# Ledger of designs, part 64: designed miniproteins, single chains, continued (5)

Each design is a single chain, and the fold is of that chain. pLDDT is the mean over its residues in the fold that is shown.

## One batch from the design tools (miniprotein)

Design m18215
Fold by ESMFold2-Fast:
Structure m18215 (fold): chain A 115 residues (1-115)
Amino acid sequence: SELDKLAEEVRKKVDELVEKIEKLSKEEAKALARRLLEGLQRIALEHIKDPRKRTALVLRIIGDLIELEDPDVTPEEVAQMVKDSVLELIDAAKEEKNLEMLEAIKKLLDELLKE
């Protein structure tokens, strides 16, 4: 119940961040997404208890960071990448019943939304 409520709050913040990214220039969208993905990588490394799941999500985020270096990537593609990565971390946190991880994701999203 508490996990589900917090996960829903985080999902709403993801939707706000997606809307923000879609309104940015390509370079601003990439810069914001890079900071988010680096933050998500730290959260995954610190909070995911299952070593297989942790490694898989970290490698997925590294792949996203590499894709951001593509000169042809669009703000819409960046927004989708961000959404997919955050939703996967929310799902991992819910699966492990990890409130601390959801709070860390929420804090990261709040920080980026204030900019």
Scores: mean pLDDT 89

Design m18216
Fold by ESMFold2-Fast:
Structure m18216 (fold): chain A 77 residues (1-77)
Amino acid sequence: GEEYVEEVKEAAREAVEAEKKGNATAYTGAVLRMIGAILDARLAGDEEAAREAERIFKEVKEAIKKGDYEKALEAAE
């Protein structure tokens, strides 16, 4: 059941790399992958995975907005 959470973590790491490189297109793609994984978890009825994925997504986005890439990577474990 960890498939959706793992997808968000992988996409989160990609988002951090894209942002560090100034690649807005890659960053947007990674964000959409995180959103897709959350949606897929909800559609599958895996509410626990959906909540955890959404929590990771929120923490990663907040950290990136503040330029705290170390905290963003910690949230992605």
Scores: mean pLDDT 84

Design m18217
Fold by ESMFold2-Fast:
Structure m18217 (fold): chain A 63 residues (1-63)
Amino acid sequence: MLEEKNAANRARGEAEGTAFMGELDPSLSEVAAAYRRAAQALDEDPEEGKVLLAEAKAMEAAA
């Protein structure tokens, strides 16, 4: 549905931005990888994508 597509697009944008910062800080590269996985999963399987997106957000909050 539209909400899942919007979430995937936001996750991709965050992953790209965080990947750039991850070049400077290795801890951010793990967060970027988590968002990339969530974005891909949301496009293919929304239920799994929601779980991965929540994990990525938790990692970002902890970083």
Scores: mean pLDDT 68

Design m18218
Fold by ESMFold2-Fast:
Structure m18218 (fold): chain A 86 residues (1-86)
Amino acid sequence: MAEELEKLLRELLKAYKEGNWEKAQEYEKKILELAEEKLKELRKELQEQKKTLSPLEQAELLGEALGVKVIPEVVKELIKLEEEKR
């Protein structure tokens, strides 16, 4: 699971860098399907803690919960790519 999720995240970042939006959407869907249950658990925990987290801090917690250390790195690169397009 974690290895497959890491591969999909790297492919998502590659698709965004290449401007292949169709492939990016396909990988996003697969990532969300694999992470759905863990995302629900994480959202519930964050609401109970009443903690306001930045997108990067949320990515770090999600990466830890899923055992995928590249999630924060992928999120940083995606934010950078979006800023460069503006």
Scores: mean pLDDT 67

Design m18219
Fold by ESMFold2-Fast:
Structure m18219 (fold): chain A 81 residues (1-81)
Amino acid sequence: SLVERLEKQLEELEKKAEEALKSGDEEKLKKIKFELEVLQGLIDIALAIARLAGDEELVEKLEKLKEKLEKLLEKIEKALE
C-alpha cells in the first residue's frame, strides 16, 4: 500500500539518522534532512489526494506519518545547531 511504502522509507531514514547521529557525521545528517524534506513533500501530496477522495482512514494514517517525520526533522535540526 501507499502508506506501507512511505512508512518503510521513513524507517530507512530513521535508521540512517541514528547511524549519522552516533558517528557525528554532519554531512550525512544534512543529506538525511534533505531526503526527509522530499518525503514530507510526498506525504503532503498523498494527504491532498486522500482528502479530495474523502478517505478519512488514509488521511489519519498519513497525518501520523507526517508527525513522526516532523519529530525526526526536529531532532536532526537540533543536532546540527
Scores: mean pLDDT 87

Design m18220
Fold by ESMFold2-Fast:
Structure m18220 (fold): chain A 90 residues (1-90)
Amino acid sequence: EELKKKLEKLKEKIEKGEVTNDDVKEFVELLTKLYEETGDELAKRLRDALTDQDALAEMIEELQEKYPGGREEIDKAINEELDKIIEIAK
């Protein structure tokens, strides 16, 4: 329940474009805890992608290039993946 609430708050920050480096670090920790609690491979894969600084930077750049004016569209795609993770955390 607490893990789910923290993920929902992070989702809200992503949707509003208010994500900080500290939020990313907390997200990595939340994904690690989710994997430990549920064994979900998706949570592990997302954590691993986020812990590689080069992979994270390239992923953000690729998303910005793919949706150059579409912050809302990027946020929607990210929120759909987060909804899957939140559902697993139930």
Scores: mean pLDDT 64

Design m18221
Fold by ESMFold2-Fast:
Structure m18221 (fold): chain A 78 residues (1-78)
Amino acid sequence: MSTSESMLRLSERARSLGDDKLSEQLDKLSKDTKKAEEQGDTDKVKKLEDEGSRLSAELAAFAGDDELAATMRAVLAG
């Protein structure tokens, strides 16, 4: 799974938990990351991955969910 696809999955998780603001932030980040991946801009992808990691940590802390922690690890591995 690509980094952008992992971020989209996190956006869907945030929405299911009722955090619409975080869901919108992750959806935007997913789209920005996909564009950077398509352009081959590895430096931009790295910066977007760092932001995605921060938002994923916020979501995991809010939810207290082991499945969410697993999804966060998938984002970091991409």
Scores: mean pLDDT 73

Design m18222
Fold by ESMFold2-Fast:
Order: structure tokens, then sequence, then C-alpha cells
Structure m18222 (fold): chain A 70 residues (1-70)
């Protein structure tokens, strides 16, 4: 459903914001595992809903930037 996809994307945005605000709450190893999971979720969303590709690509890029800064 479109509403379920939107809620899932909002949860992903919240996760990114929380990680940016609190980088010390997680280890680099935990961030690497979270990124792997996040990329798989993004790929699934884009495959089923290609209209969200740009938004999901931006979120994955932001996650990678958080990991690189850690």
Amino acid sequence: SEEEVKRRIERFKKLIEDLKAHPDWVTKEQLEEMLKWFEKQAERIVKEHPEYKEEMDKLVKEFKEILDAH
C-alpha cells in the first residue's frame, strides 16, 4: 500500500536523523550492519515503487556519509 510505503520511508528518515544527532550511540560495526540492512530495504522499495528511487538514493547516501564520518 502507498500509505505503508510512505510510513516506512518516514521511519527511515527518522532513523537517519537520529543517527546524525547521536553518532556516539552506535559503533562503526553496528552502523555498517545497519547500512547493509538499509540498502536492502531501499532496493526492495525502489523495485516495487520506482517513483521513490531519488528519495531512497538520498537516504542511502546520507547513511553512507554518517558511516564515513564515524
Scores: mean pLDDT 84

Design m18223
Fold by ESMFold2-Fast:
Structure m18223 (fold): chain A 67 residues (1-67)
Amino acid sequence: SAAEEAAGLAGSLAAAKAAELSKQTGQEYTVSGEPVGEDTGKGVGTVGDTVITVELTLEEGLALAAE
């Protein structure tokens, strides 16, 4: 579904940000993605006490990919 696809894109962006912080701190990171609404996904990355949240629609994710 569109929301599941958006959740995958949001999770990927959250993972990229969490991985960057993980390299700087030496902490392991975790990532989750979940659909929220019809075409919207939410990604969450956690590194130690830091939480990184990314929320986007499928259209927003596709527009970013087109750049």
Scores: mean pLDDT 81

Design m18224
Fold by ESMFold2-Fast:
Structure m18224 (fold): chain A 78 residues (1-78)
Amino acid sequence: MLYELSLEVESEDVEKAAEEIEKIAKETGALGVKVEKTSENKLSVVAVFPSKEKAEEFLKEVSKIPGVKITKYEIKEL
């Protein structure tokens, strides 16, 4: 069973935040990740994981990125 994690993120440097988020997704075993700039300081992130534990680890690692604030998230079973 697959899990989709949706995130809304604020950062002063969205391009750097997007690169770091994509790197973390790859390192945590995401099957796919899409990062979209929604405004000057905001990103929308959707990532698909093979397990809920990996989705939660990704969320935890993203929360540790300096200057990145998670404003909204949702984990959905596919």
Scores: mean pLDDT 85

Design m18225
Fold by ESMFold2-Fast:
Structure m18225 (fold): chain A 75 residues (1-75)
Amino acid sequence: MEPVTVTLPDGKEKTFNSVEEAFEALKKVLEENIEDVRKLTAAILRLIGIELDNKDKPLKEQVEAMVKEAKEILE
């Protein structure tokens, strides 16, 4: 397994060895940037949906898809 390095929505570069690590890191970024509980819940559900839609793809594509969705949520 090759680690995947991506730039998170907050501009920080992170390296992930699994989809679970990427999900937890993005969830934390969403929690730190979204104060409204309803918006945060909707954002986490969107992130889960992207993870499920990309479950059969390589780690790099899964992580990049989740990062893209998180960036769109925070725009």
Scores: mean pLDDT 80

Design m18226
Fold by ESMFold2-Fast:
Structure m18226 (fold): chain A 74 residues (1-74)
Amino acid sequence: SASDRSLATFRQLVAQAKADIDANPDTTAEELRAIRDSLEAYAAELAKSLSPAQRAELEALLREFTAYVDARIA
């Protein structure tokens, strides 16, 4: 479905963002927050069209990424 494809795309975007951040240790706290905020905004829009199960997976993916960013800023 379109929702399954969108969720798969979001999963890929999160994985790629983490890989890019890991490849660039000079990424600033401001840049990390900007990336987090962008993905949070995208996830909020995507959530509107998802089933409860797909929304739970989206929230888990976003939670993993925000924890990753917060750990790196700390």
Scores: mean pLDDT 86

Design m18227
Fold by ESMFold2-Fast:
Formats: structure tokens, C-alpha cells, sequence
Structure m18227 (fold): chain A 84 residues (1-84)
């Protein structure tokens, strides 16, 4: 449904913002704040995956787009975690 696609878009933006904030915190030497943002980003990414599974079950045409974005976000979080 369009509401699920909208939820996926918002969760993507929330995850991206958490990753960006983690990167900024790490760059400024605040690894504790960086770890907290990584944890928040992983929570949003988990919720995004659940929404994507619901979109897939409904045959939504943007499911593959959202799934590729989730994999990109997982890789970004993993790289940030390697800096902690």
C-alpha cells in the first residue's frame, strides 16, 4: 500500500540521519554518541526490513528499490561500526 511505501521512505530517512549523526560524532571524537546513533540506526533499519517484507507480500512495485536501499544502509552502518 502507499502508506507502507511512505513508512519505508520515512524509515530510510531516519536510518540515514542516524548514520550521518554517528559519522559526525565519531569525526569529532565522541565515540559514545556515535555508538548510540548506530544503535538507533539499527533499530530503524530493523523496522524498515519489516515494512519491506510487508510490501513484498503485497507485490508492491518499489519493493526491490527499498530492499537495495536497506542493503546499502546495512553496509554504511557496518562501516561506521568498524570505526568504533
Amino acid sequence: SDSLARSAELLIKSTENSIDQAEVSIRRGDKDTGRRYVKVGRIFLDQLRKVIDELESKGHPETDKFRRKAEELEERIRKVEEKL
Scores: mean pLDDT 90

Design m18228
Fold by ESMFold2-Fast:
Structure m18228 (fold): chain A 65 residues (1-65)
Amino acid sequence: MDEVIEELADELVKMEGSIEGALKKLDEAKETIQQAKQQGKISQEAADYHLELLEKIKKLLEERL
């Protein structure tokens, strides 16, 4: 699982062109998931899972700064 998180982090940095750009994209994704949860579009379990995944990617990227 940690290898998948690292690969996702690397792909996000490659797509956005910078670690800072990747971090901004993660914050936007977190906001979207939180809004979807508030509107009942996704389950609490699905929202919590995705938010936890994004937090792990964010921590990995922050360590690379």
Scores: mean pLDDT 79

Design m18229
Fold by ESMFold2-Fast:
Structure m18229 (fold): chain A 81 residues (1-81)
Amino acid sequence: MEKAIELLKKGLEAMKQGNYEEAARYFDEAARIFEKEKNYLMAGWAYRQAGLAYRQAGDEEKAREWFGKAVDAFIKAAELG
C-alpha cells in the first residue's frame, strides 16, 4: 500500500510538470499494486488517472484502454464489497 501511494504522488507530480506519459506509467504501476492487494477501488482510480494522463499526452487509444481497465476494476470493487 505505501509503495502504491508513493507512486500516486510521483504520478501527480509528473502531471504538474507536464510529463504526461511518465505520469501514466506511475499511475499504472500504482494500479497494479492495488490490484495485487485486492484494493479494486484504488486500482480503478489509478487506472482512470493513467487514462487521463495518456489523453493529455495525446494518446487517445491508450486513454480508452486504461479507462477500460478502470471500469473493470470498479466493477470488481462493487461486486466484492
Scores: mean pLDDT 87

Design m18230
Fold by ESMFold2-Fast:
Structure m18230 (fold): chain A 80 residues (1-80)
Amino acid sequence: SARDRLLAEIERARAEIDELLAEVKANPDNVILYTAQAIRIVGIQTQVELLARRLGLEEDPAVQEFLAYVDAKMKELIAI
């Protein structure tokens, strides 16, 4: 279903964001890496949001949970 595709993309996005944040945490003095990974995380969030809108699923709880997850990960990034 369209929802199953969205859920698969959200799972992929979560895994990618976790990897990006882990890379920054492993290299906390690398300001260029920090900026690059921050931009990538925002890009991933935007891709999921646009897919959700396209599918008419922007109000799906899974999307809201994903946005809360990204907010928490960005706060972790800023705290580095």
Scores: mean pLDDT 90

Design m18231
Fold by ESMFold2-Fast:
Structure m18231 (fold): chain A 94 residues (1-94)
Amino acid sequence: MAEEAKELGREAIRLAEEGRGTEAARLAVEAGSLAAEAVRSGEATPEEAAEAGRLALEAALLAMKAGGDPRLATAGALAAIGALFDAGLAGGPV
């Protein structure tokens, strides 16, 4: 899950850089959701989940900048923030 979330986040970043903001926003939602699920299922270390969450958040912000669907981009950002929070609470250094 964490590796898949990172791959989706990187793909979303590429789509946003190409100006395909709405497609990037959709992948950012999926990446953020998978990162959060990886923390909840225990399949990811806090560090792996935090990396996946950061990529998903970056993808969501770039998708918004590229003119993507603001609802999807906001949903992706919130899912990514949730994953980062859960990673921190699960035994991160903060």
Scores: mean pLDDT 77

Design m18232
Fold by ESMFold2-Fast:
Structure m18232 (fold): chain A 83 residues (1-83)
Amino acid sequence: STALENIKKATEEAETDPEYAFAVLGTAARSDDEEIRLEAVKGLGKLAEVRPEEALAILRDLAENDPSERVRKEARRVIEELE
């Protein structure tokens, strides 16, 4: 889908355009679509290499409060993999 393509592009540009990546991934993390939120979790892990505080704040919120167990588990995994 176009939304998933946009999220992947934002993730790829996280180091060159972290402000744009944060805007796209932050919006995607609040999507009603579970698959879009899952893709955002992966992108936020990449963004955490450049904007750790902002990316981790969203990842922690998703890990604790997301209605989907799949999203919560993936967010926790990504947080645990971040050094």
Scores: mean pLDDT 86

Design m18233
Fold by ESMFold2-Fast:
Structure m18233 (fold): chain A 87 residues (1-87)
Amino acid sequence: TTPTYLKKLEIPEKNATLVLLASREANGVIRVLVLLEDNETGEVTPLYLFVFRPGEAPEVTRISDLELSEEERELVLRLALETAAEI
């Protein structure tokens, strides 16, 4: 099991926290799982899985039908890219 990197960012307008779990596999593949945690209930909803393969364009899988604004989607995409660059 590869070490997991954890990043959190609060979204005050949703009363929720974005949680990014990132891991680098031995073959150089990076996975970033993006979760949304409800601050009142503690319920966790998986939003996206990003897979970064060496030499390839990022693969993005939408996991949840949860509606996000355009600004929230842009924030998620930016944070996933930044997190992948840090590990």
Scores: mean pLDDT 80

Design m18234
Fold by ESMFold2-Fast:
Structure m18234 (fold): chain A 58 residues (1-58)
Amino acid sequence: MKSLDEVLKEEMELGVKAVGLAVARNISTGDKKEELDKKLAEIQKRIDELAAQGAALR
């Protein structure tokens, strides 16, 4: 189990990482763009899980 503070910090870190990948995805083409889209989807799922955990801890 994670504390609310720990969840919020991890969520923020993943959010920053997602923004970086979104920028890289926009300047990429073909297979690389598709690969980055998949990585973005995986990070977004992790953020969603952390957000749900944070809400449950309130």
Scores: mean pLDDT 78

Design m18235
Fold by ESMFold2-Fast:
Structure m18235 (fold): chain A 82 residues (1-82)
Amino acid sequence: VVTQEDLKYAGALLYASSARASDPVQTLTEVPGIGKVLAQKILDFLDEKGEEAALVTKEELLKIPGLGEKKLEKIRDYFYGE
């Protein structure tokens, strides 16, 4: 079962890619433990989902190589905790 909490991870990443004006990769690398290569993979994954990117669950995001649960938690807290 998909919850609103699961969808917050995709929402944080979409916020990083669209709300930050200059460089989505640079925005994601501000999160501790997220490097340029991982940031690019995350953005590529969301781009492949297109309009369905907002419906991507935490479980689907964990399929991205190099992206673990703890890193997803840090991304969410970085963008939604402030």
Scores: mean pLDDT 69

Design m18236
Fold by ESMFold2-Fast:
Structure m18236 (fold): chain A 117 residues (1-117)
Amino acid sequence: EKKEKEEKAYEVADLLTAILLTVKSINDLKKGKRSDEESVLDDLIEVLGLSEEEAKELVKLGIEDEEKFLEFLRELLREKGFNEEAIEYFIESVKYIIEEKLDKAGEYAQKAIKEYV
């Protein structure tokens, strides 16, 4: 049981880290720090298992509509089996990535992992 919980915690941490890196990439596109949208779409498809249409919608929402972007991420996490408290901690982490407050983003990502596992 303890070893299985540790393995699940690592899998969840890896997934959440991948999502946070993707959020940073979308935020960098929004701020003009990068211009290669196709590479960000490819990462979303590969890492999150999104369709091309879903990846394009997520990037568009991340640039144009933060609230709908956050709702898209909430639904994605619900589909992956996260509980509502873990989802809300993770969404706070995402908001801190958008604000470029990486220490706070890490703190809330850890809270999401602990609440899920």
Scores: mean pLDDT 79

Design m18237
Fold by ESMFold2-Fast:
Structure m18237 (fold): chain A 91 residues (1-91)
Amino acid sequence: PTVTLSNAADKPAGVVITDATTGKVVYSTTLNPLETKTIDLPPGTYLISTSSGTYTATVEINGKTSTHTVSPSNPYQLTLKEGDKVTVTLS
């Protein structure tokens, strides 16, 4: 599965992706304003949080969109299945 991370906010956004089963951080990055990064992750359940600050995350999974509040203490739980394409936009 592919996960595309995009920052639509006017400030840099730190993103942390943790494997929900193991508790291990599998990916972390800083996205500058308007920056987009795409990663490949194996199927599984993941927690997407920010390193600091609260953001609105617009999540699109195979064309279906939902909106969530994400922060360091309030992660979004994402389940990835084989062939999934996911976009997470922070604002």
Scores: mean pLDDT 85

Design m18238
Fold by ESMFold2-Fast:
Structure m18238 (fold): chain A 72 residues (1-72)
Amino acid sequence: MASKERGEKLKQELINEGDRAMKEDGPEGVAGVAARARSLATVYEKIDPDVAQAYREAADYFEKKRDELLKA
């Protein structure tokens, strides 16, 4: 149904995966998930802009988390 609902679900799944990567690999794990979210946003921009926006938000979230971990 609504592209925004799909985007939110996919964003939540990626955030859960990123939280796990953060626990296992620290800042480097988070950086990897952020890079993947950026790539997915680029791919989905042509297919579903709402999903692309959700992935960009996830990438921004993980980039911010990486910065926080590097300062801790």
Scores: mean pLDDT 78

Design m18239
Fold by ESMFold2-Fast:
Structure m18239 (fold): chain A 58 residues (1-58)
Amino acid sequence: MEPPVELNPASAVLASELGDEARRRPVSRETRLRVLREMRRLREQGVEDPERLAALLR
């Protein structure tokens, strides 16, 4: 058998799963995505406090 030339299925799977989940639960998905983006912004600002992150999850 020949060696595999395609090794990036994870990216395609992630994009597909994110799309499917958003389609099934748009409200829940938007909330989670918003929280995740806020967490990333806080981390970029140097906020690593678990309480701050928990406030976003709430």
Scores: mean pLDDT 56

Design m18240
Fold by ESMFold2-Fast:
Formats: C-alpha cells, sequence, structure tokens
Structure m18240 (fold): chain A 90 residues (1-90)
C-alpha cells in the first residue's frame, strides 16, 4: 500500500542516518536511495528528491518528519496513532 511505502521510506531514512553517524557513506547512500525509491512509489517525487539531496541528519530528519505528518492524515486509526507517536519522538 502507499502507506506501507511511506513507512518503509521512513525506516530507510533512519537507517541511512545511523550509517551517516558511523561514517559509513556507502551504506548511507544505499539506504538513502532506498528511501527515495519508496517515496517515488508513494507518488512523492519532491520528497524523494529532497532525500537524494540531503547531506545531514537534520535534512533527512526533516523529510522523515514530513512523511509522519502525511501518515498522521491516514484514515487507518492504527497508522494514524503510530504516525502521531513517531512525530512526538522526532
Amino acid sequence: SREQYLLDAARYMLTAMEHLMKGDSKSMQYYKQQAADYLKKAGLDDLAQQVENARTGTELGAVRRRVYEILAQSKDPEVKELALRLLSLA
């Protein structure tokens, strides 16, 4: 589903940030690209480009927060509650 693509994109952004903090640029670029690809599958091409252009954890975090904001508009109560919880931790 589109919402599953968004959740997967957010997880890939978190993983990319973990590798960025470790200095593992190869793994960071891989997971960043996975996040961008999943955002494109969700129809969010502008956010995908922002992920591809992101150089810092702050920039990746901003896109990830935007993904949670989109998920918080879900008609699925479980997805909405998860997204609101993730936003409170961001």
Scores: mean pLDDT 89

Design m18241
Fold by ESMFold2-Fast:
Structure m18241 (fold): chain A 86 residues (1-86)
Amino acid sequence: DPVLEQLAGQARRIAEAAEAGDTKKAAELAEQLAKFAEEQYELTGDEVYKRLAEKAREIAKAAEAGDTKKAAELARELAKEAEELA
């Protein structure tokens, strides 16, 4: 699934930004992923996109709080889930 592959790629970029300590970039990328996944859920009704959007929102909150470790861990988990579903 090219959409899930794209989401996995985006999640890896969020993890890399968080691991580099760039909390602003990690939060911005996570918000973009959440919006894209929310849009896919509205178009398809597939609950996978709803779950991925909720996880992306949690990543954004962790990054905004400056919790780089949590943001990176959650982003890696999202990437793995999206890759397994692709």
Scores: mean pLDDT 86

Design m18242
Fold by ESMFold2-Fast:
Structure m18242 (fold): chain A 57 residues (1-57)
Amino acid sequence: MKEEAEKARKEADEAIKAGDYQRAVTNYGRMAVLARKAGDEEKAQEYLKRANEAASK
């Protein structure tokens, strides 16, 4: 992934470890937008699923 997507992934991972599920949702959403911009709809759907899972915690 590009640096923006990698940064968002690290922020999401740290948010999950800290129990900050709202921040995790935001970062997974950012990764989904970046994946769609790159034409990777399958990855975008995967990240949206992870965001929904974090939102339900």
Scores: mean pLDDT 77

Design m18243
Fold by ESMFold2-Fast:
Structure m18243 (fold): chain A 69 residues (1-69)
Amino acid sequence: MDGGEAVGLLKGAAEGKEVSLEEATEGAKAHIEYLETERGVKKEDAKKGLIEAAKESGSEVLLEAAEKA
């Protein structure tokens, strides 16, 4: 999964589409890795941003995925 696919998947989950915890976790990992390698964002900062976005969306699956990534 590339960074663009990961963003699409995570947005879908935030909008209430059914996404498995496994897919969401892989998407979270891919997005964090994309931000590290392509944008120079520290893993800690990328993960924090994802956790905040998950909390705003109210998606438990997305929050757990972000924590596990």
Scores: mean pLDDT 76

Design m18244
Fold by ESMFold2-Fast:
Structure m18244 (fold): chain A 88 residues (1-88)
Amino acid sequence: MSEKEKKEEEAKKVREEAKKIFDKQLQLAKETGSWEIVEQGAKDYLEKGKKAAELLAKSFKDSKKVKEQGIQEAELEAGLLLANLKAS
């Protein structure tokens, strides 16, 4: 219980922190037009999103699907954010 709960909380915090940083980078890019900042932010978000997905999956014994879905979500979000910024 406690160890599994700890891993779930850790994964949640990693994802929340990555999201906060990324949202801040997205806002800065929209305000300044600094594509480099958002591109770096999207890459950092993707890496942290993958880490969070792996940590979450480890809280579920043999949860390959949870890990794969989390990674795909991180990739999709990062890609959509880059595309949205270039379109704006």
Scores: mean pLDDT 67

Design m18245
Fold by ESMFold2-Fast:
Structure m18245 (fold): chain A 72 residues (1-72)
Amino acid sequence: MQQAARQAVDDMAQQWLQQGTPQSIVDQVRSKMMQIVDQLPALLASLGLTLSTQDVVDSIREDAERLYQQAQ
């Protein structure tokens, strides 16, 4: 789960860099998203929730895109 979510963030970060987004903005969004991914297992455990890897990846992609739009 976490590895797939981290890979999704890295893939999005690489795409944004290829689109000409400044590295400073990409690094800020990536850092925030990696913190969220790292905290996710503890959060899910505290809430008693079980999510599929795909659901987690989809949520992370949506959150990353939202943060990216706000960072611009």
Scores: mean pLDDT 79

Design m18246
Fold by ESMFold2-Fast:
Structure m18246 (fold): chain A 70 residues (1-70)
Amino acid sequence: MADPEEVGRVASEALGAELTPREKEGLARAANSGSASGVLSAVGEVARAKGQSPEKAREAARALIEAGFA
């Protein structure tokens, strides 16, 4: 099961932005669904909310997949 703090740490490092507890929980739920597309969608929403580029969203999604969260 994905830990919200670990998922949040990986995503925060890749995005270069701090995540709220709600954002970390949302990403962990997507990871726990076992769907790479679900993780990509969730990361895209977080990146959009923080004004991050699509490039940064892809970097964060890749980091989460490489860490085994999707």
Scores: mean pLDDT 79

Design m18247
Fold by ESMFold2-Fast:
Parts: C-alpha cells; structure tokens; sequence
Structure m18247 (fold): chain A 77 residues (1-77)
C-alpha cells in the first residue's frame, strides 16, 4: 500500500469505508478528485490486483473482502 500514489490510496480508502462496489461517478463525488485523477488511480489499483471492474454493474470492487476489511481498519487507527 505504501507504493500507491496519494490518489490511489484515497480511492482505495473510499471504497473500504463504503464497503460497497462504487461506480467511477460515485468515486469522483466521494473523493472530491477529478475524473481523470480517479481514472488513473483505478488503473493503478487494478494493475496492483487490489481492485477489479465488474462490467455487469459498471462498478469497481475489492478483489478480496479481507483486503477491504484490512484497509478500512487501518483508516480507523
């Protein structure tokens, strides 16, 4: 996680705290980051194997529910 950009970390944190799959539009709204910044952050997270896109719903989710819980816990610490 220390190798992630600040934008990628913020996107990951937002997804963990929400606990639900989020669309690009929802991630832009919740993070306050620009659409291009969120898009780059999502590509970084997908490349790292932390997040995956579900074409059936148009939403991004954690690849592992345990990973989501670990990130959420770290943010509350």
Amino acid sequence: LSSLSPAARKVLETMALTGLPLSLRELVARTGLSRPTVTRALRELEAAGLVEYDPATGRYRFTDDRLMAEVALALEA
Scores: mean pLDDT 79

Design m18248
Fold by ESMFold2-Fast:
Structure m18248 (fold): chain A 97 residues (1-97)
Amino acid sequence: ITLTVEGDTATVKVDEEFVGPETGDKIASAVIRASGVAKKIILDLSNVKYISPEATDAIILALAVSRAIAKSRGLPVPEFIVKSKDNSPEVKALEKV
């Protein structure tokens, strides 16, 4: 997992082809960190062929928490964008957030 910040945009790039719960927790942590510094968060899953439901749930929860904190503090809610070549239900769930 690589977190890159350029101006107001943070990119969380996943280099693994398989994302299980452990990698999901690392992505979730990176998303929370990105939400504190960026107005736009890009989750780059272009190399990912499979993401587990547990990893997906962890990432969605991290986004929900980050959005709730931003709203409670009167701050802008970061835009979330998913880049993926996969059409799994897990990726579709992430795209809906």
Scores: mean pLDDT 78

Design m18249
Fold by ESMFold2-Fast:
Structure m18249 (fold): chain A 76 residues (1-76)
Amino acid sequence: MAVVEELRELLRRIAELARESGDEELAAATVPQAEATERELESIVASLSPEEQEAALRHLRGLVAFLEELVKKSKE
């Protein structure tokens, strides 16, 4: 369950950052996708190999870092 929990936290953080950006287009594109993925997350993770699960974690961590940088720039 640790992978599902971490992916869920990352997806929630992505949605939070998209809303925090103040960019309505970014929020409209990102938030529904993150929420849809969270709803199907247990099913998705169950279909992934351990290597694919680690790749998904790395990918979402990268997206969080990218969005945090965008939010910082949007607030300047």
Scores: mean pLDDT 80

